# Designed miniproteins, single chains, continued (5): the designs that were tried, part 31

Each design is a single chain, and the fold is of that chain. pLDDT is the mean over its residues in the fold that is shown.

## One batch from the design tools (miniprotein)

Design m17052
Fold by ESMFold2-Fast:
Structure m17052 (fold): chain A 99 residues (1-99)
Amino acid sequence: DLEKMAEILRDMYEYYKKKGKEALKEGDFERAVKYYELAATYAGMLGGLGDYETALETAKFLKELSEQLKKAGRYDDAKKLQEMADKLEDFAELVKKAQ
């Protein structure tokens, strides 16, 4: 059951990560941020199941996106993604330490 749950969460994570990248290519920053918020949610759930590496990878990705948004003058969106990345990274480190 846990392995099947992890597979479903990983599929959802990959789906929203892909949608976020597509929205960025179209210049739709609002849609990109929403899709990456969903991807971060599923990455956090995967981290809770012990997949701390996906959580760490997602945190890095959100930090990179936050810097891009900051350069585009989208400071509120950038701050939101940075705070999400920091929380996800802290959570992943706790999961790694507990294993």
Scores: mean pLDDT 85

Design m17053
Fold by ESMFold2-Fast:
Structure m17053 (fold): chain A 75 residues (1-75)
Amino acid sequence: MEEKRKKAQELIAEANKAIAEGDVERAERLYREAAELFKSLKDADSLLGIAMQLRRIGKDELAEELIKEAEELLK
């Protein structure tokens, strides 16, 4: 459990670095991997956080998918 959360946080940090370096495609892949870990942890707040970052980099469709997944976890 702790190992999955630590890995997900590391992936988000790497994704943020990729955005700072202008590598949007790498950031998207890293956010997708982190999102899968947070889904397995049922962490809706972290999924919403990733969705907001994806919207900032123009990945609106993926962001909307993660918002719907987070809404399902909050039911």
Scores: mean pLDDT 83

Design m17054
Fold by ESMFold2-Fast:
Structure m17054 (fold): chain A 87 residues (1-87)
Amino acid sequence: HMSQEEIDLEAEITLLEMKGVIARLTADRYEKKGNVEEAIKAYEEALKWYQEALDLARQAGPRFADTIARLEEAIKEVEERLKKLKE
């Protein structure tokens, strides 16, 4: 069974990842509409939340290996998107 400390930590990581996902979805919508400046800001916000979630997950230990891999992939995708938009 999960301890309360593990539940609280998992909840915090999940909330940070969700903030990143919401920001990314917002950015995708702005990009589709051609609102490049708003898309860049939203992708930068997504990157911030994903990075905070990743840093916390890395400190939390091997139980979060799948979460770490997912966050690293999400960060890579957002960074590649930002690079193309800033060209």
Scores: mean pLDDT 86

Design m17055
Fold by ESMFold2-Fast:
Structure m17055 (fold): chain A 70 residues (1-70)
Amino acid sequence: YEEIAKLVEKQTRETLKSIADINPEKAKEIAEILLEVARRHAERTYPPDLAEQIVKAVEKAVEEYLKELD
């Protein structure tokens, strides 16, 4: 699952950058919403072990993104 987690982290970073380009003033709020949506989707869609790894990958990408905005 390591490759899947890395792919999810990369895709999340790219999505967050696109959001910042479209609406920089709402970037933080949208990043938090994206994390919540990703968490709910992973928990409902994937086996627990994979869901946990995907959620951690998205959390890492969002946390790094939010730190860059500070």
Scores: mean pLDDT 76

Design m17056
Fold by ESMFold2-Fast:
Order: structure tokens, then sequence, then C-alpha cells
Structure m17056 (fold): chain A 88 residues (1-88)
């Protein structure tokens, strides 16, 4: 379906832009010692990745979308914990 493909491309582009934005925000918060800011930035990255995974699932398969969403959550959680430890 053309509309689903367009939505997936839009979500992917938005996710990449948002991830890049929050990567820079997270680094800035780490440098300033703002633990809450770091946690918020990583949560926003996780949300963007999960949203893209769900959209991809509608296009290809629900099972693939679920797998990608779980992988995104796990990776974002690990990255957040590592970043927070560097601030503490």
Amino acid sequence: MEKLKENLERVEKAAKSLIATYDKKAQEFIEKGNIKGVETAYRMKEAALVNYAIAKGYYESPELGKKLANEAREQARKDMEEAVEKVK
C-alpha cells in the first residue's frame, strides 16, 4: 500500500532527525551533570525508535515490528544506564 510506505518513510526520517537531536542533548546534559536531562533524552530516543519499529511492522509483519521494538528498548536502556553512570 502506497500510503503505508509513505508513512513508514516519513516516520523513519522523523526518527533519524529526532535521534540525532536527542543524542546531542544527551551529550550536553552529561557535560552539565544533569542526570534527569540524560534520562529524558534517552527516553525520547527510545520512543522514536519504537515508533519506527511499529510503523515497519504494519508494512512488513507485526512479529518483525515487535522484535525491532524490543531491540530498540533494550539498547536504549543500556545506553541510558551507561550515560547516567558517567554523570554520577
Scores: mean pLDDT 76

Design m17057
Fold by ESMFold2-Fast:
Structure m17057 (fold): chain A 90 residues (1-90)
Amino acid sequence: GDAEEAAKLAIEAAMEVLRTEGADVTRAIGAALLAIGGLAELKFTGDVKTAAQSAKDGAELVLETEGASERARELAKKAIELAEKAIKAL
């Protein structure tokens, strides 16, 4: 579903930041943990709202990260779009 895809894209966006020389690694780790937490919540409890919100929060943190690549920003924007779609469907 959209929440799972949003969480996966948010994780990928955070990982792209972690691979980027000179990017804010601490913020990227925070973004990854939020997105992973959202995916875990979805897998263990089925809580789509919490999963989508955590994915959105993680992706937004990537967009606020200094030194985030164009690829990371594209992944984060797509994650936010899917997370918002999942939340709106509730």
Scores: mean pLDDT 84

Design m17058
Fold by ESMFold2-Fast:
Structure m17058 (fold): chain A 97 residues (1-97)
Amino acid sequence: SAAQRHEQSRQISLLIEKIISSTDPAKRQSYIDDLAKILVDLAERYKYSEDQVIQLVKQMQQNYIDFFQNDPVTQQKIKEDFALLIDRVKQLYSARK
């Protein structure tokens, strides 16, 4: 349902905030890996498509870019971190059938 998707988005956004606030590249990569696994596990259990997960991630990326509209350095970091997240999600889907 739409309400369930909204609730899941809230929980996922808390993990994204940890990625954005992290100054340690290794710690940030660990959060990205954890988030990608959570997204794929939830999608497989609840029958969401890979495209639906990627669209959710892209929507969240845009929301954070808009929030940091006056901080181009943070915007660039968000774009790079979310590109790594999307790549990791795609890799996990390719490894699972």
Scores: mean pLDDT 81

Design m17059
Fold by ESMFold2-Fast:
Structure m17059 (fold): chain A 71 residues (1-71)
Amino acid sequence: MLSDEEAARLASEAGRAVREGDAEGARRYTQKLAEAGVISEEEAERVVRAAEEGDVEGAQNALTRGMARGM
């Protein structure tokens, strides 16, 4: 299982990928979070979809909500 520190790092990397327009990076980091049970697979897909659409704010909000519900 991911530690809280590792989960926070992956969430930070996903958020950075979203801000940089790196949808592939966002997919990789959110998939690791979903595999570890930190967020759901549905939440990971929501972040990736928003990132692919260029909706940086929507993707960041989805990631934040997913993390809050997973805790």
Scores: mean pLDDT 78

Design m17060
Fold by ESMFold2-Fast:
Structure m17060 (fold): chain A 79 residues (1-79)
Amino acid sequence: SEAERLRELEERRRKALEESRERNRERFEELQKEIKELEAKYKEKKDTDPEEAKKLFEKMMELGVEELELAVTSFLEVK
């Protein structure tokens, strides 16, 4: 049935994501730390220096994309 096929697909995706998290745990932790640091700086600067805040936001988004790309790459490697 379609429901069984969808369940199997979801289960495979969840397992692959969990494995990718373990393999890239250190890199994810580093990216999370950098993103949090940039977020803190962005919150400080957004009210006082909008131009610098915009640069910090762009950098934070770049790291967020890198984190997502790392997750996707790890998923493809596990599959």
Scores: mean pLDDT 72

Design m17061
Fold by ESMFold2-Fast:
Structure m17061 (fold): chain A 68 residues (1-68)
Amino acid sequence: SPIEEIEKILNSDLSDREKLAKLGKIIQELDDEGKINGDEVRARIEELLGQGKSVDEVLEEVKEIIKK
């Protein structure tokens, strides 16, 4: 489950850079499967980071997008 993979990243000791890299792979896989619009999700990530949201807050927001 993509949700379980994101939760695993959230509970890991990975750096913010490594967390974002793993999230990017999940987004690309879901986009390739036609399950999400990867460009819209990436734009939302850039918006949240630009607002000063933490990487963990970004991961939580992407979980909610995937649940829709």
Scores: mean pLDDT 85

Design m17062
Fold by ESMFold2-Fast:
Structure m17062 (fold): chain A 76 residues (1-76)
Amino acid sequence: DPFKEAEKLVDEADKILAEAKEAGVSGRELLFIGSELGMVRISLGVGKTTGDGEFALELSKKNLEKLKELAEEGKA
């Protein structure tokens, strides 16, 4: 369950990147957003390795918040 929740956060991050691209965010900002999406995916992988799904979920939430901030800044 926590792993599925974290996977949904990864999908959310991917959709935010797609929406930012559609909104005309610059290529440079898209690179930063893409890097944060990579970090969200790594967090899920680490959680799966350790078996701590709740830790993976919390770490994914933090990375997703950073990604949202970058997407909003890029739109401004």
Scores: mean pLDDT 74

Design m17063
Fold by ESMFold2-Fast:
Structure m17063 (fold): chain A 93 residues (1-93)
Amino acid sequence: SAGGRAAREAAELIAEEVRRRLPEGARLDTQISVGPRSARLTLTTTAPAEVAREAAEAAAKRAQEEIPDVRSVEVTVGLASARLAVIGVHVRV
């Protein structure tokens, strides 16, 4: 669907932008799930949670600015362990 394509495009842009904004030595694992009008990303990184949050929030703003069909992007950042931050992103188109 057109919504599914827009949601996937936004999800891929967010994942790529997070990779670019994280320190080059930080590991990043990405999972993307796309629905008809939404996408969910789970990004797991060895970067500090504050750095991960800044990267994810900047990426979310960029997706909203560059992809006209994006209505909202919600970002959640937590810790999976002392050395592992988890970023949840929910994109709605």
Scores: mean pLDDT 87

Design m17064
Fold by ESMFold2-Fast:
Structure m17064 (fold): chain A 87 residues (1-87)
Amino acid sequence: SGDELLARALAEAERIAAEVRELMEADLQKGKQFAEEKLREFEERGRSGSGEEALAYHVAADTLRARVEEATEEQERRIREEKERLE
């Protein structure tokens, strides 16, 4: 069903978001590159597919994009704050 497909796509997006956060904590640029690659994959599946799968990946791409933006801002803020604390 579409609901099952959507739930699976969203779970995949959340798992990838967790991997992005972990990578960004170690290396912000590598985390960004990984996130860009995964977002591109999700956006392609949302755009080029048809029916329930395309819709599921369109929604999952929006979710992943929001999580990536939040993780990026949080890590950039952390780096800035740590730099200020060391000076």
Scores: mean pLDDT 84

Design m17065
Fold by ESMFold2-Fast:
Structure m17065 (fold): chain A 82 residues (1-82)
Amino acid sequence: MVLPKEEVEERAKELGLDLEKVEKDIEIAKLGLEAARLGANDLPEEEKEELEKKVQEYLENNDYEGIKKLYEELIEKLKKEK
C-alpha cells in the first residue's frame, strides 16, 4: 500500500530528511518501475549498463529533471516497440 503523503512527510521530519528530495525520489522510482514493467529489464546488457551509468551521473549531480527525462524517453521508446 502506498503511504499517504502526510504520513511520508511526518516520518521524513522525524528522520531529518528533506521532504522535497523524498518526493522527487518517489517520482523517479515510479518512472523506473513503469519502465521495468514495459520491458526495460529485457534490454540488451550494454543498453542497461548505459542507462545505469546515466542515472548514476544524474543522481551525483542532483539532476532530477535529467533522470525524469531519461526514464520518460525510455518509456516512450518501449511503448512504440510494443
Scores: mean pLDDT 71

Design m17066
Fold by ESMFold2-Fast:
Structure m17066 (fold): chain A 77 residues (1-77)
Amino acid sequence: STLEGHVQLSVEVDRVLRETEELARVVPAEEAIRRGERQIEELTQKAVDQGILSQKEAEQIRTLVTEAVRRLAEETS
């Protein structure tokens, strides 16, 4: 994996978390969570396809960020 790819992935993850928080203010938490989970699945799959992450690394990041998405949406709603 390249450093630049990891930095970009980190920026995109932060964007998803921010968008989830903003959505959770105006939609039910379950809806905000579903959208955040979808975006994380797409981002991690793209990172695997681009050689930035291994499949195992993508699964670990997806698990951790999905937990953060759920917590953030529930605390915001």
Scores: mean pLDDT 82

Design m17067
Fold by ESMFold2-Fast:
Structure m17067 (fold): chain A 59 residues (1-59)
Amino acid sequence: MEAAKKAIKETIEKKGLSGIDLKEIAERTGVSVGTARRATREYLNENPQFIAEAVKKES
């Protein structure tokens, strides 16, 4: 879980939220895709500024 959150943080800082690939994060950190998805949600809840950027890009 902690390693997944770290990988998510690094991915967002380098590539932005659109750079998040849950399968790649799961593979790099040795967690399930479901765990990577949960880590992403928890990280975004702690850093809501990235949610606004995601909404803009999704449209």
Scores: mean pLDDT 70

Design m17068
Fold by ESMFold2-Fast:
Order: structure tokens, then C-alpha cells, then sequence
Structure m17068 (fold): chain A 74 residues (1-74)
């Protein structure tokens, strides 16, 4: 389902951040999965906005965490 696909990508993104992935690697992953998330959301109809909002929040959080880790490594 669309929800399961989004959940999987969120879990993979979280695992990347925990493994110490760079900001560049996180951005590349987000760009890579975006087309699949948009397609899944379009198939979800009424739930499209909720799925896209959830992904956007989680992706922003992961990017912020990666940026924070890079700043702390200085």
C-alpha cells in the first residue's frame, strides 16, 4: 500500500541518519524516492495530502539531524 511504501522509506531514511550519512547522501536519497512517494500519494486519493505531509515532515527532520551532526563534528 501507499502507506507501507512511505513507512519503508521513512525507516530507511532514519537508518541512514543513525548510520551517520552525510547531508549530501540524505538529500540524494530524498530526491531518489520522491517520484515513488508522489506516485503512491496520487494512488491514495483523499489520503494524498496526509501521506505527502508525513513524508515532508520526516524528510525535513532527517535532513536537520544530519546537518546538526555535521556541525557538531567541527
Amino acid sequence: SAQELVDKFIEELDAMVKAGASVEEILEYIAKVKPEIVEAANKAGKDAGILLSRWSIEAAGALFEAMRKEREAK
Scores: mean pLDDT 81

Design m17069
Fold by ESMFold2-Fast:
Structure m17069 (fold): chain A 92 residues (1-92)
Amino acid sequence: SMEDERLAEILEQLERDLDQAEVLIEEKLKTKPKEEAKAFLEKTIAALEGTIVLLQQLKSRVSNPELQARIDELIARIKKEIEKLRKKLEEL
C-alpha cells in the first residue's frame, strides 16, 4: 500500500542516518579533545533516545507485521549503539 511504501521509505532513511551517525562518532572521537568528545557523545545519546521514542510512536500507527519487525530491529540496533556510546563516555 502507499502508506506501507511511505513507512518503508522513512525506515530506510532512518537506517541510513544511523549508519552515518556510527561513522561520524568514530571520526569525532579520533580528532576531538576529551571535553568536546564528551559533549558530542552526550548529544548523540540524547538524539538516539529521541529516535527510539519516535520509532515507538511510528510502530503504534503500523499494522503491517513486516514493518513492525523492521521498527523493532531498528530500535534494538539503536539501543545497542547507545550502550556502546555510554561505554565510550566512561572510557574518556
Scores: mean pLDDT 84

Design m17070
Fold by ESMFold2-Fast:
Structure m17070 (fold): chain A 100 residues (1-100)
Amino acid sequence: GAAYDAGISAVGGGKTTLKAVEEGPNVTRSTGGAIGGIGGVAQAELSGAVKTEAGEAAKRGGEEAMKGGVAHLKGNMEEAKKGGEEGVKGGEEAIRLAKE
């Protein structure tokens, strides 16, 4: 469903952000992480899934992945890693809740 799809986008954004942190300066991966996060937030909100626990988790994960990607673009590696990790965590929680 929509919460599951939003969760997948949040996980993808978070993982892309973490890969950018691992590989050093990489504008394409940082941008990809931010876009993936935005996609997760948009999918959760536009579908109305944010009214469910799974959708709320997906939105939170997407927001964190977006913040991580943006932080990496600004050279803030600690915030980028945190945002990427929390993005994956929120997205995986959304996927778990959506399967139940």
Scores: mean pLDDT 81

Design m17071
Fold by ESMFold2-Fast:
Structure m17071 (fold): chain A 70 residues (1-70)
Amino acid sequence: APSQQQQLAEFVEEVLAEFGAGPSPEGLTQAADYLAAGDPEAARQALVDGTRTNPLSREKAQQIIDQLRQ
């Protein structure tokens, strides 16, 4: 399986593709915590919620993806 950071990057890419925006740093942190707890569905929901409440630009979302993928 991919690392938690790679899985998180994939989820952020999915959110970016669907919404044209990325999750807030708070939403990203919550999603990482859920992935560490073994709950990928809760992680995905946290990213969606974070994007809806405080969206980051496409450019900022891409920077996050690049950082997570190293």
Scores: mean pLDDT 82

Design m17072
Fold by ESMFold2-Fast:
Structure m17072 (fold): chain A 74 residues (1-74)
Amino acid sequence: SEGVEKAAEAAVKGGQAAREGNFDEALSYIDKAAEYVREAGGSLGRAQATANSIMGYGAAGKVDEARKAAEEGA
């Protein structure tokens, strides 16, 4: 879905920003990923847990795993 794809994209960008030491930008992308999961029908608590998982996979460059985490979180 569009929400899942946007969450995954935000997570990958957040992970890249974190690797570059741009923590303010990384936090902004984590927030966007959580919001996309919430708008896709997830609860706030699930959205936060999902954002953390997506961020971890994104930082590792595991885009498919980031997408799967976003999908499972929604």
Scores: mean pLDDT 69

Design m17073
Fold by ESMFold2-Fast:
Structure m17073 (fold): chain A 74 residues (1-74)
Amino acid sequence: SALDEELRRLAERIRAAETDEERIEAYVEMARLLKEHISDPEALETYLGLLAHEASELLSPEATARLREQLEAI
């Protein structure tokens, strides 16, 4: 599906990224894409929480905090 291709593209960008800022940009785009396709607020919160948790393995603590703040704003 188009969603699967876009998510795969964003995952590749995250793997290729050399800075926390590049990773944050890709994760925020992924979160916006999820918001467009998930109408249930509780399901969206669950998926965004999972996304932030996975991102914490690749980002500094400071960058993870910035990402979590941006995800809460979505």
Scores: mean pLDDT 81

Design m17074
Fold by ESMFold2-Fast:
Structure m17074 (fold): chain A 78 residues (1-78)
Amino acid sequence: LEAELERLREVLEKVEAGTATEEDMREALRSLIKAFLSLGKNELATEYGMRLQQALIKGDREAFAEVLREAIELLEKE
């Protein structure tokens, strides 16, 4: 969980700086799903996973950052 959370924060910084690659964003998607599933939060894994994937497909980096930021806040509360 700590490793996944750190990875999500790293990718968020890159997205906000405009330096994130599509591969970085896909890795964030996988880490986010894994983090929520490891906590038994299957509904959140599905919801945030879908929202993040939709932002990625649309190329909407602002929406991607917003969803990722929200998910990080939820994971930090644990």
Scores: mean pLDDT 81

Design m17075
Fold by ESMFold2-Fast:
Structure m17075 (fold): chain A 77 residues (1-77)
Amino acid sequence: MDKEIEEKIEEVRKLLEELRKAIESGEWSIDELLEKMDEITVLLIEIKENMPEKFKKEVEELEEEIKELAKLIAEKS
């Protein structure tokens, strides 16, 4: 059972929601937003290195969400 990968995917989703709320609140500095983005990116790399093919679509969806949030941070810079 790929429960460990599923739990890591869920953690990335949770962190992305937290980052989105932080961006929307405007209370975090750009540096703090970038630090959170780096944390998410490190977890995603770990998932990609260890994931079975069946998670590829879910990981691609997470990568698209990361790109969207990175664009929002860049627009605030």
Scores: mean pLDDT 81

Design m17076
Fold by ESMFold2-Fast:
Structure m17076 (fold): chain A 74 residues (1-74)
Amino acid sequence: SLEELQRRLEELQQRIADFNKTLESLKKYIEGVKKNMDKFDEKTKKAINEGIDLTLELLARKYGIDVDTIKKLL
């Protein structure tokens, strides 16, 4: 029915909004890391980069999109 289609569209819109909020938070984190990169030692830089890569993989799995697509949105 039209009502079922409207409800499914609203659910999809909410999922998109949640993705965008998560992506915006990740962008702010990456910007903060880049601005302070010179303050970190090599081991900390490696751990941060590994953490970012893992976060991107988890987001890719959660939302069913490629990691490369997420990287283009950052």
Scores: mean pLDDT 84

Design m17077
Fold by ESMFold2-Fast:
Structure m17077 (fold): chain A 77 residues (1-77)
Amino acid sequence: SAAQARRDALAAEFNAGVDRLIKLAEEKSPELAEQVRAAAGDLRTGAEGIRKVALEVGMPQEEADRLAATYAALAAA
């Protein structure tokens, strides 16, 4: 279905963004990487939380904003 295809595409994009966040965090510290994994897996983090974590690990603002938007779209799908 179109709805399932949209959810699958958003999930794939979000997962790719999270993998990039984890890689950036691992380059800084193991503790920060664990924080990122916890935030990405916690439904309470929300789009704003994902954006803040992305900026903290050094992701460019445009990429962080896009990842947060993808998270919000996935949550709404």
Scores: mean pLDDT 80

Design m17078
Fold by ESMFold2-Fast:
Structure m17078 (fold): chain A 82 residues (1-82)
Amino acid sequence: TTPSWSQIMQQVTQGVNSSNDIVVIGGGDTQPQTDQLSSQFDSVSTQLMDLMVNGGPSSDIISQFNQMQNIIQQMQNQVSQV
């Protein structure tokens, strides 16, 4: 059973909320490595939106969502290194 879209969106929102400082930092003073991760996040987010709009397979959508979550975790780890 695939999770509902509401549950997926809730997990995304929780991930963003737990990374509030990272999301805010990404909009102002960006370090080269943070810029790279932000670029990867934007790319994956765009692909996820394209799959959702075009009605792509749920497996591909879930794969892109998981990749997006991994990028968020990498951003959090990068900030924690300072």
Scores: mean pLDDT 62

Design m17079
Fold by ESMFold2-Fast:
Structure m17079 (fold): chain A 91 residues (1-91)
Amino acid sequence: SPEEEQARAEYDRLLDELVALSNRATALFKEKGMEALPLDVQAALAIIDAAVGRLAIERTPPEKRLEMLRENVARLQSKVAELQAALDAFE
């Protein structure tokens, strides 16, 4: 459906954004050491959470897939916002 395609595109966009933030967190850990470790861990856990969400979407029956996609988009939006805020507060 067009709505499912839109939700998948939004999920993929947010995942790319999360990966970019994760790379930024890892770079900060390399530059600042142990002080930045909590951010690098937060980023790694967010990536794991997104991977679990993607698996849940793919295993969801077509009739419930749009609902599952929307839930995972909202979850990923929250994770991106949390990590962005934490990185901005650290820098």
Scores: mean pLDDT 88

Design m17080
Fold by ESMFold2-Fast:
Structure m17080 (fold): chain A 100 residues (1-100)
Amino acid sequence: MEEERERLYELAHKAILAGDAVIRAVEEGYVSEEVGEIARELKRLAEEAIEAVEQGDLESAKELLARSAELLEKILEKAPLNEDAKKALEELIEEIREAV
């Protein structure tokens, strides 16, 4: 249970960092505002997942992370990402899906 809690917290934090990177790319003009809206929702779900982990509600945390993976997939489909960023998001989606 403690190892699972740490893993879910790590994945939620990675999702927040991914969302922040996409929002920055929108602010710099590299990515559309539509993708920026998806990234803001991603951050919201990931922040809620962290709160759920802190409260010991691992089932809610897993549901929120599963929804975060769906939003990461939409970002991959819509954003003109370089190969390194695309690979990083693909790896994060896989890690989340293995954990939930």
Scores: mean pLDDT 86

Design m17081
Fold by ESMFold2-Fast:
Structure m17081 (fold): chain A 73 residues (1-73)
Amino acid sequence: SRTKVEIFLLFHVISLSGTVLMYERGAATAAEVQAEIDRLQTLIQEAKRLGVPQSIIQKAQQTIQQAQQHLAA
C-alpha cells in the first residue's frame, strides 16, 4: 500500500542518515552507505509509481544526495 511505502521511505531515510554519521566517524564502510542508498533509490521508484506525496520523495532524494556527497569526499 502507499502508506506502507511511505513508512518504509521514512524508516530508510533515518537508517541512511545514521549510517552516513557512522561512516564519517570511521565506524561504517562506503559499501554499507552505498547499499542503503541503493535500497532507498528502489523505494523511491516504487513510491513514485504509487503516488506518494512529492514532499516525502524529495526528503528521501535529499538524504541520498547528502550521502553521495559524503562518499565523494
Scores: mean pLDDT 84

Design m17082
Fold by ESMFold2-Fast:
Structure m17082 (fold): chain A 90 residues (1-90)
Amino acid sequence: LIEELIEKIKKLLEKFKSLSAEEGVEAAIKLFKELKKKAEENNDKETAEFFEEVIEDLKRILELTKKYPEETKNITIEILKSTIKYLESR
């Protein structure tokens, strides 16, 4: 499970530079919803709760993408990287 979740995040991270801030944050929200569902299906409550918190943070960031496109894009990249580190520590 964990290795699959990490791979999906890495694939989005590779594409992220080519996306607009809005597209990138929306793609991240969609991905984390899928990852949360997979964690729940595997009875990993801690990881599912972590992904829910990330989804809520990303929804707030999405509201700021038009005003702060560069900053919101950079924050989202850091969230993706931090999530990989979190999962690798499991």
Scores: mean pLDDT 85

Design m17083
Fold by ESMFold2-Fast:
Structure m17083 (fold): chain A 92 residues (1-92)
Amino acid sequence: MPSLEELLRELKRALEEAKAATTSPEAQALLDEAIRLVEEMIREKPSKEELLERLEEISQLVEQAYRLSDGRAMPHLLRAGELIAEAKRLVE
């Protein structure tokens, strides 16, 4: 199984690909915030409680971006959701 750091790096990649694929400026802004949160988690090595809270916040941003996006962004947003769920299981 991948490490937490590897999952967070893959999550960042999926979010960057979703941002590049979406045509919604609002979705792009939400994904920029999600990317920022992932980068902070990689850098800061937060506590288990803080990790779960930040993963939940990223999950909400991804869900909002999903509702605003269509077509090309969808597979990347679905992949981001899967990676968030896997990261949450790993830190439980």
Scores: mean pLDDT 85

Design m17084
Fold by ESMFold2-Fast:
Structure m17084 (fold): chain A 68 residues (1-68)
Amino acid sequence: MSEAEKFLEEVKEILEKMKEGKISPKEAKDKVQELDKRFLEEKVKLSSEQFEELVELAEEINKAVKEA
């Protein structure tokens, strides 16, 4: 798997745990922000499709935080 695919899988796992109530929306957002910092530091390259998927996942988490 590419580093971009691993990053997306980790974000999806965080979102799943949030949906299952295993972590709070705020904890999910904090974990995704930590992953985003690592992703930026490593200069991982995403395809346009992967970037769009990442944005959608991040927006879903942000929506959950806003509605909590």
Scores: mean pLDDT 77

Design m17085
Fold by ESMFold2-Fast:
Formats: sequence, C-alpha cells, structure tokens
Structure m17085 (fold): chain A 106 residues (1-106)
Amino acid sequence: SLVSAEVAGRSAIRAAERGNGDGLGASARVALETAVANPDDAEVIAESFRRAAERVPELREHLLRLADAFLKLKENKEEGRKEALEAIRALTEAATALRRQREAAA
C-alpha cells in the first residue's frame, strides 16, 4: 500500500542519516518486499532513496542504484528484485564501512 511504501521509505532515510548499515539494509529489504507486492509503490520508495542520497552524499551512488532497481520492478519484477538485492547488499557494506570511518575519525 502507499502508506506502507511511505513508512518503508522514511525508515530507510533515517537509517542512512544515522549511518546504521544493518538498519538501512533491513529497511531497504522491507521496502523491497512492499514494492514486489505492489510495484506501483516503487516510485514512492525510489524517491525516498533519492532523498537519502541528498542527505548522505557518501552513499549517493549506492542509493541511486537502489532507486533505479526499484523502478525496474514495474518493468520486470524478477530482474528488478535481483538488482535491488545486489544493490541492498552493496549499500549495507558501504554504509557499514562509512560508519567505521566516521568512528575512527571521531
């Protein structure tokens, strides 16, 4: 549903801002299952990832790749899901590395 998509997107933005890689990965997976169940929700979720990319420029490329993968769910659900899962994995690793770098610099 649209409400579930908005909640999932908001959760992902907050996790990205906090540098919580595991939380970001978990939120993105919930968002993926929401979009797989209703592909029309993919645009709302993709926009949330684009907003997260503005707030966390260090993760911009990974978040934009994830947004593109979600939009592909409307064209080809199987390929979109595969690309989204790979993007979530890469994003989780990048966010975890970023957090470690920030903790080492503090």
Scores: mean pLDDT 79

Design m17086
Fold by ESMFold2-Fast:
Structure m17086 (fold): chain A 96 residues (1-96)
Amino acid sequence: MMKELREELIKAAKYYSKMRELAKEYEKNYSEEIAEKAREVSKEGGPYLQKALALADQLGLSDIEQMELVLEAYKEAGAEKELIEELEKALEEYKK
């Protein structure tokens, strides 16, 4: 289960990172082509996030454990450094 959870989170993180990039492009240069790509990414990525959340619930993971796994998944997915730093800061704040 834990290995499967990590794999599904990594898949979800890849789609979320792509959505974040598309959102930045859309704000900078409004385009129907970018909007269409965002819809496709959302359609493909949604099931991975839903499965990851179901697995985390089945495992009885704490909020801290879930946040740590999400952070690891974003790092594995090659997410933007700024996003990783914000997530690390949020996790440290939550542990206090």
Scores: mean pLDDT 76

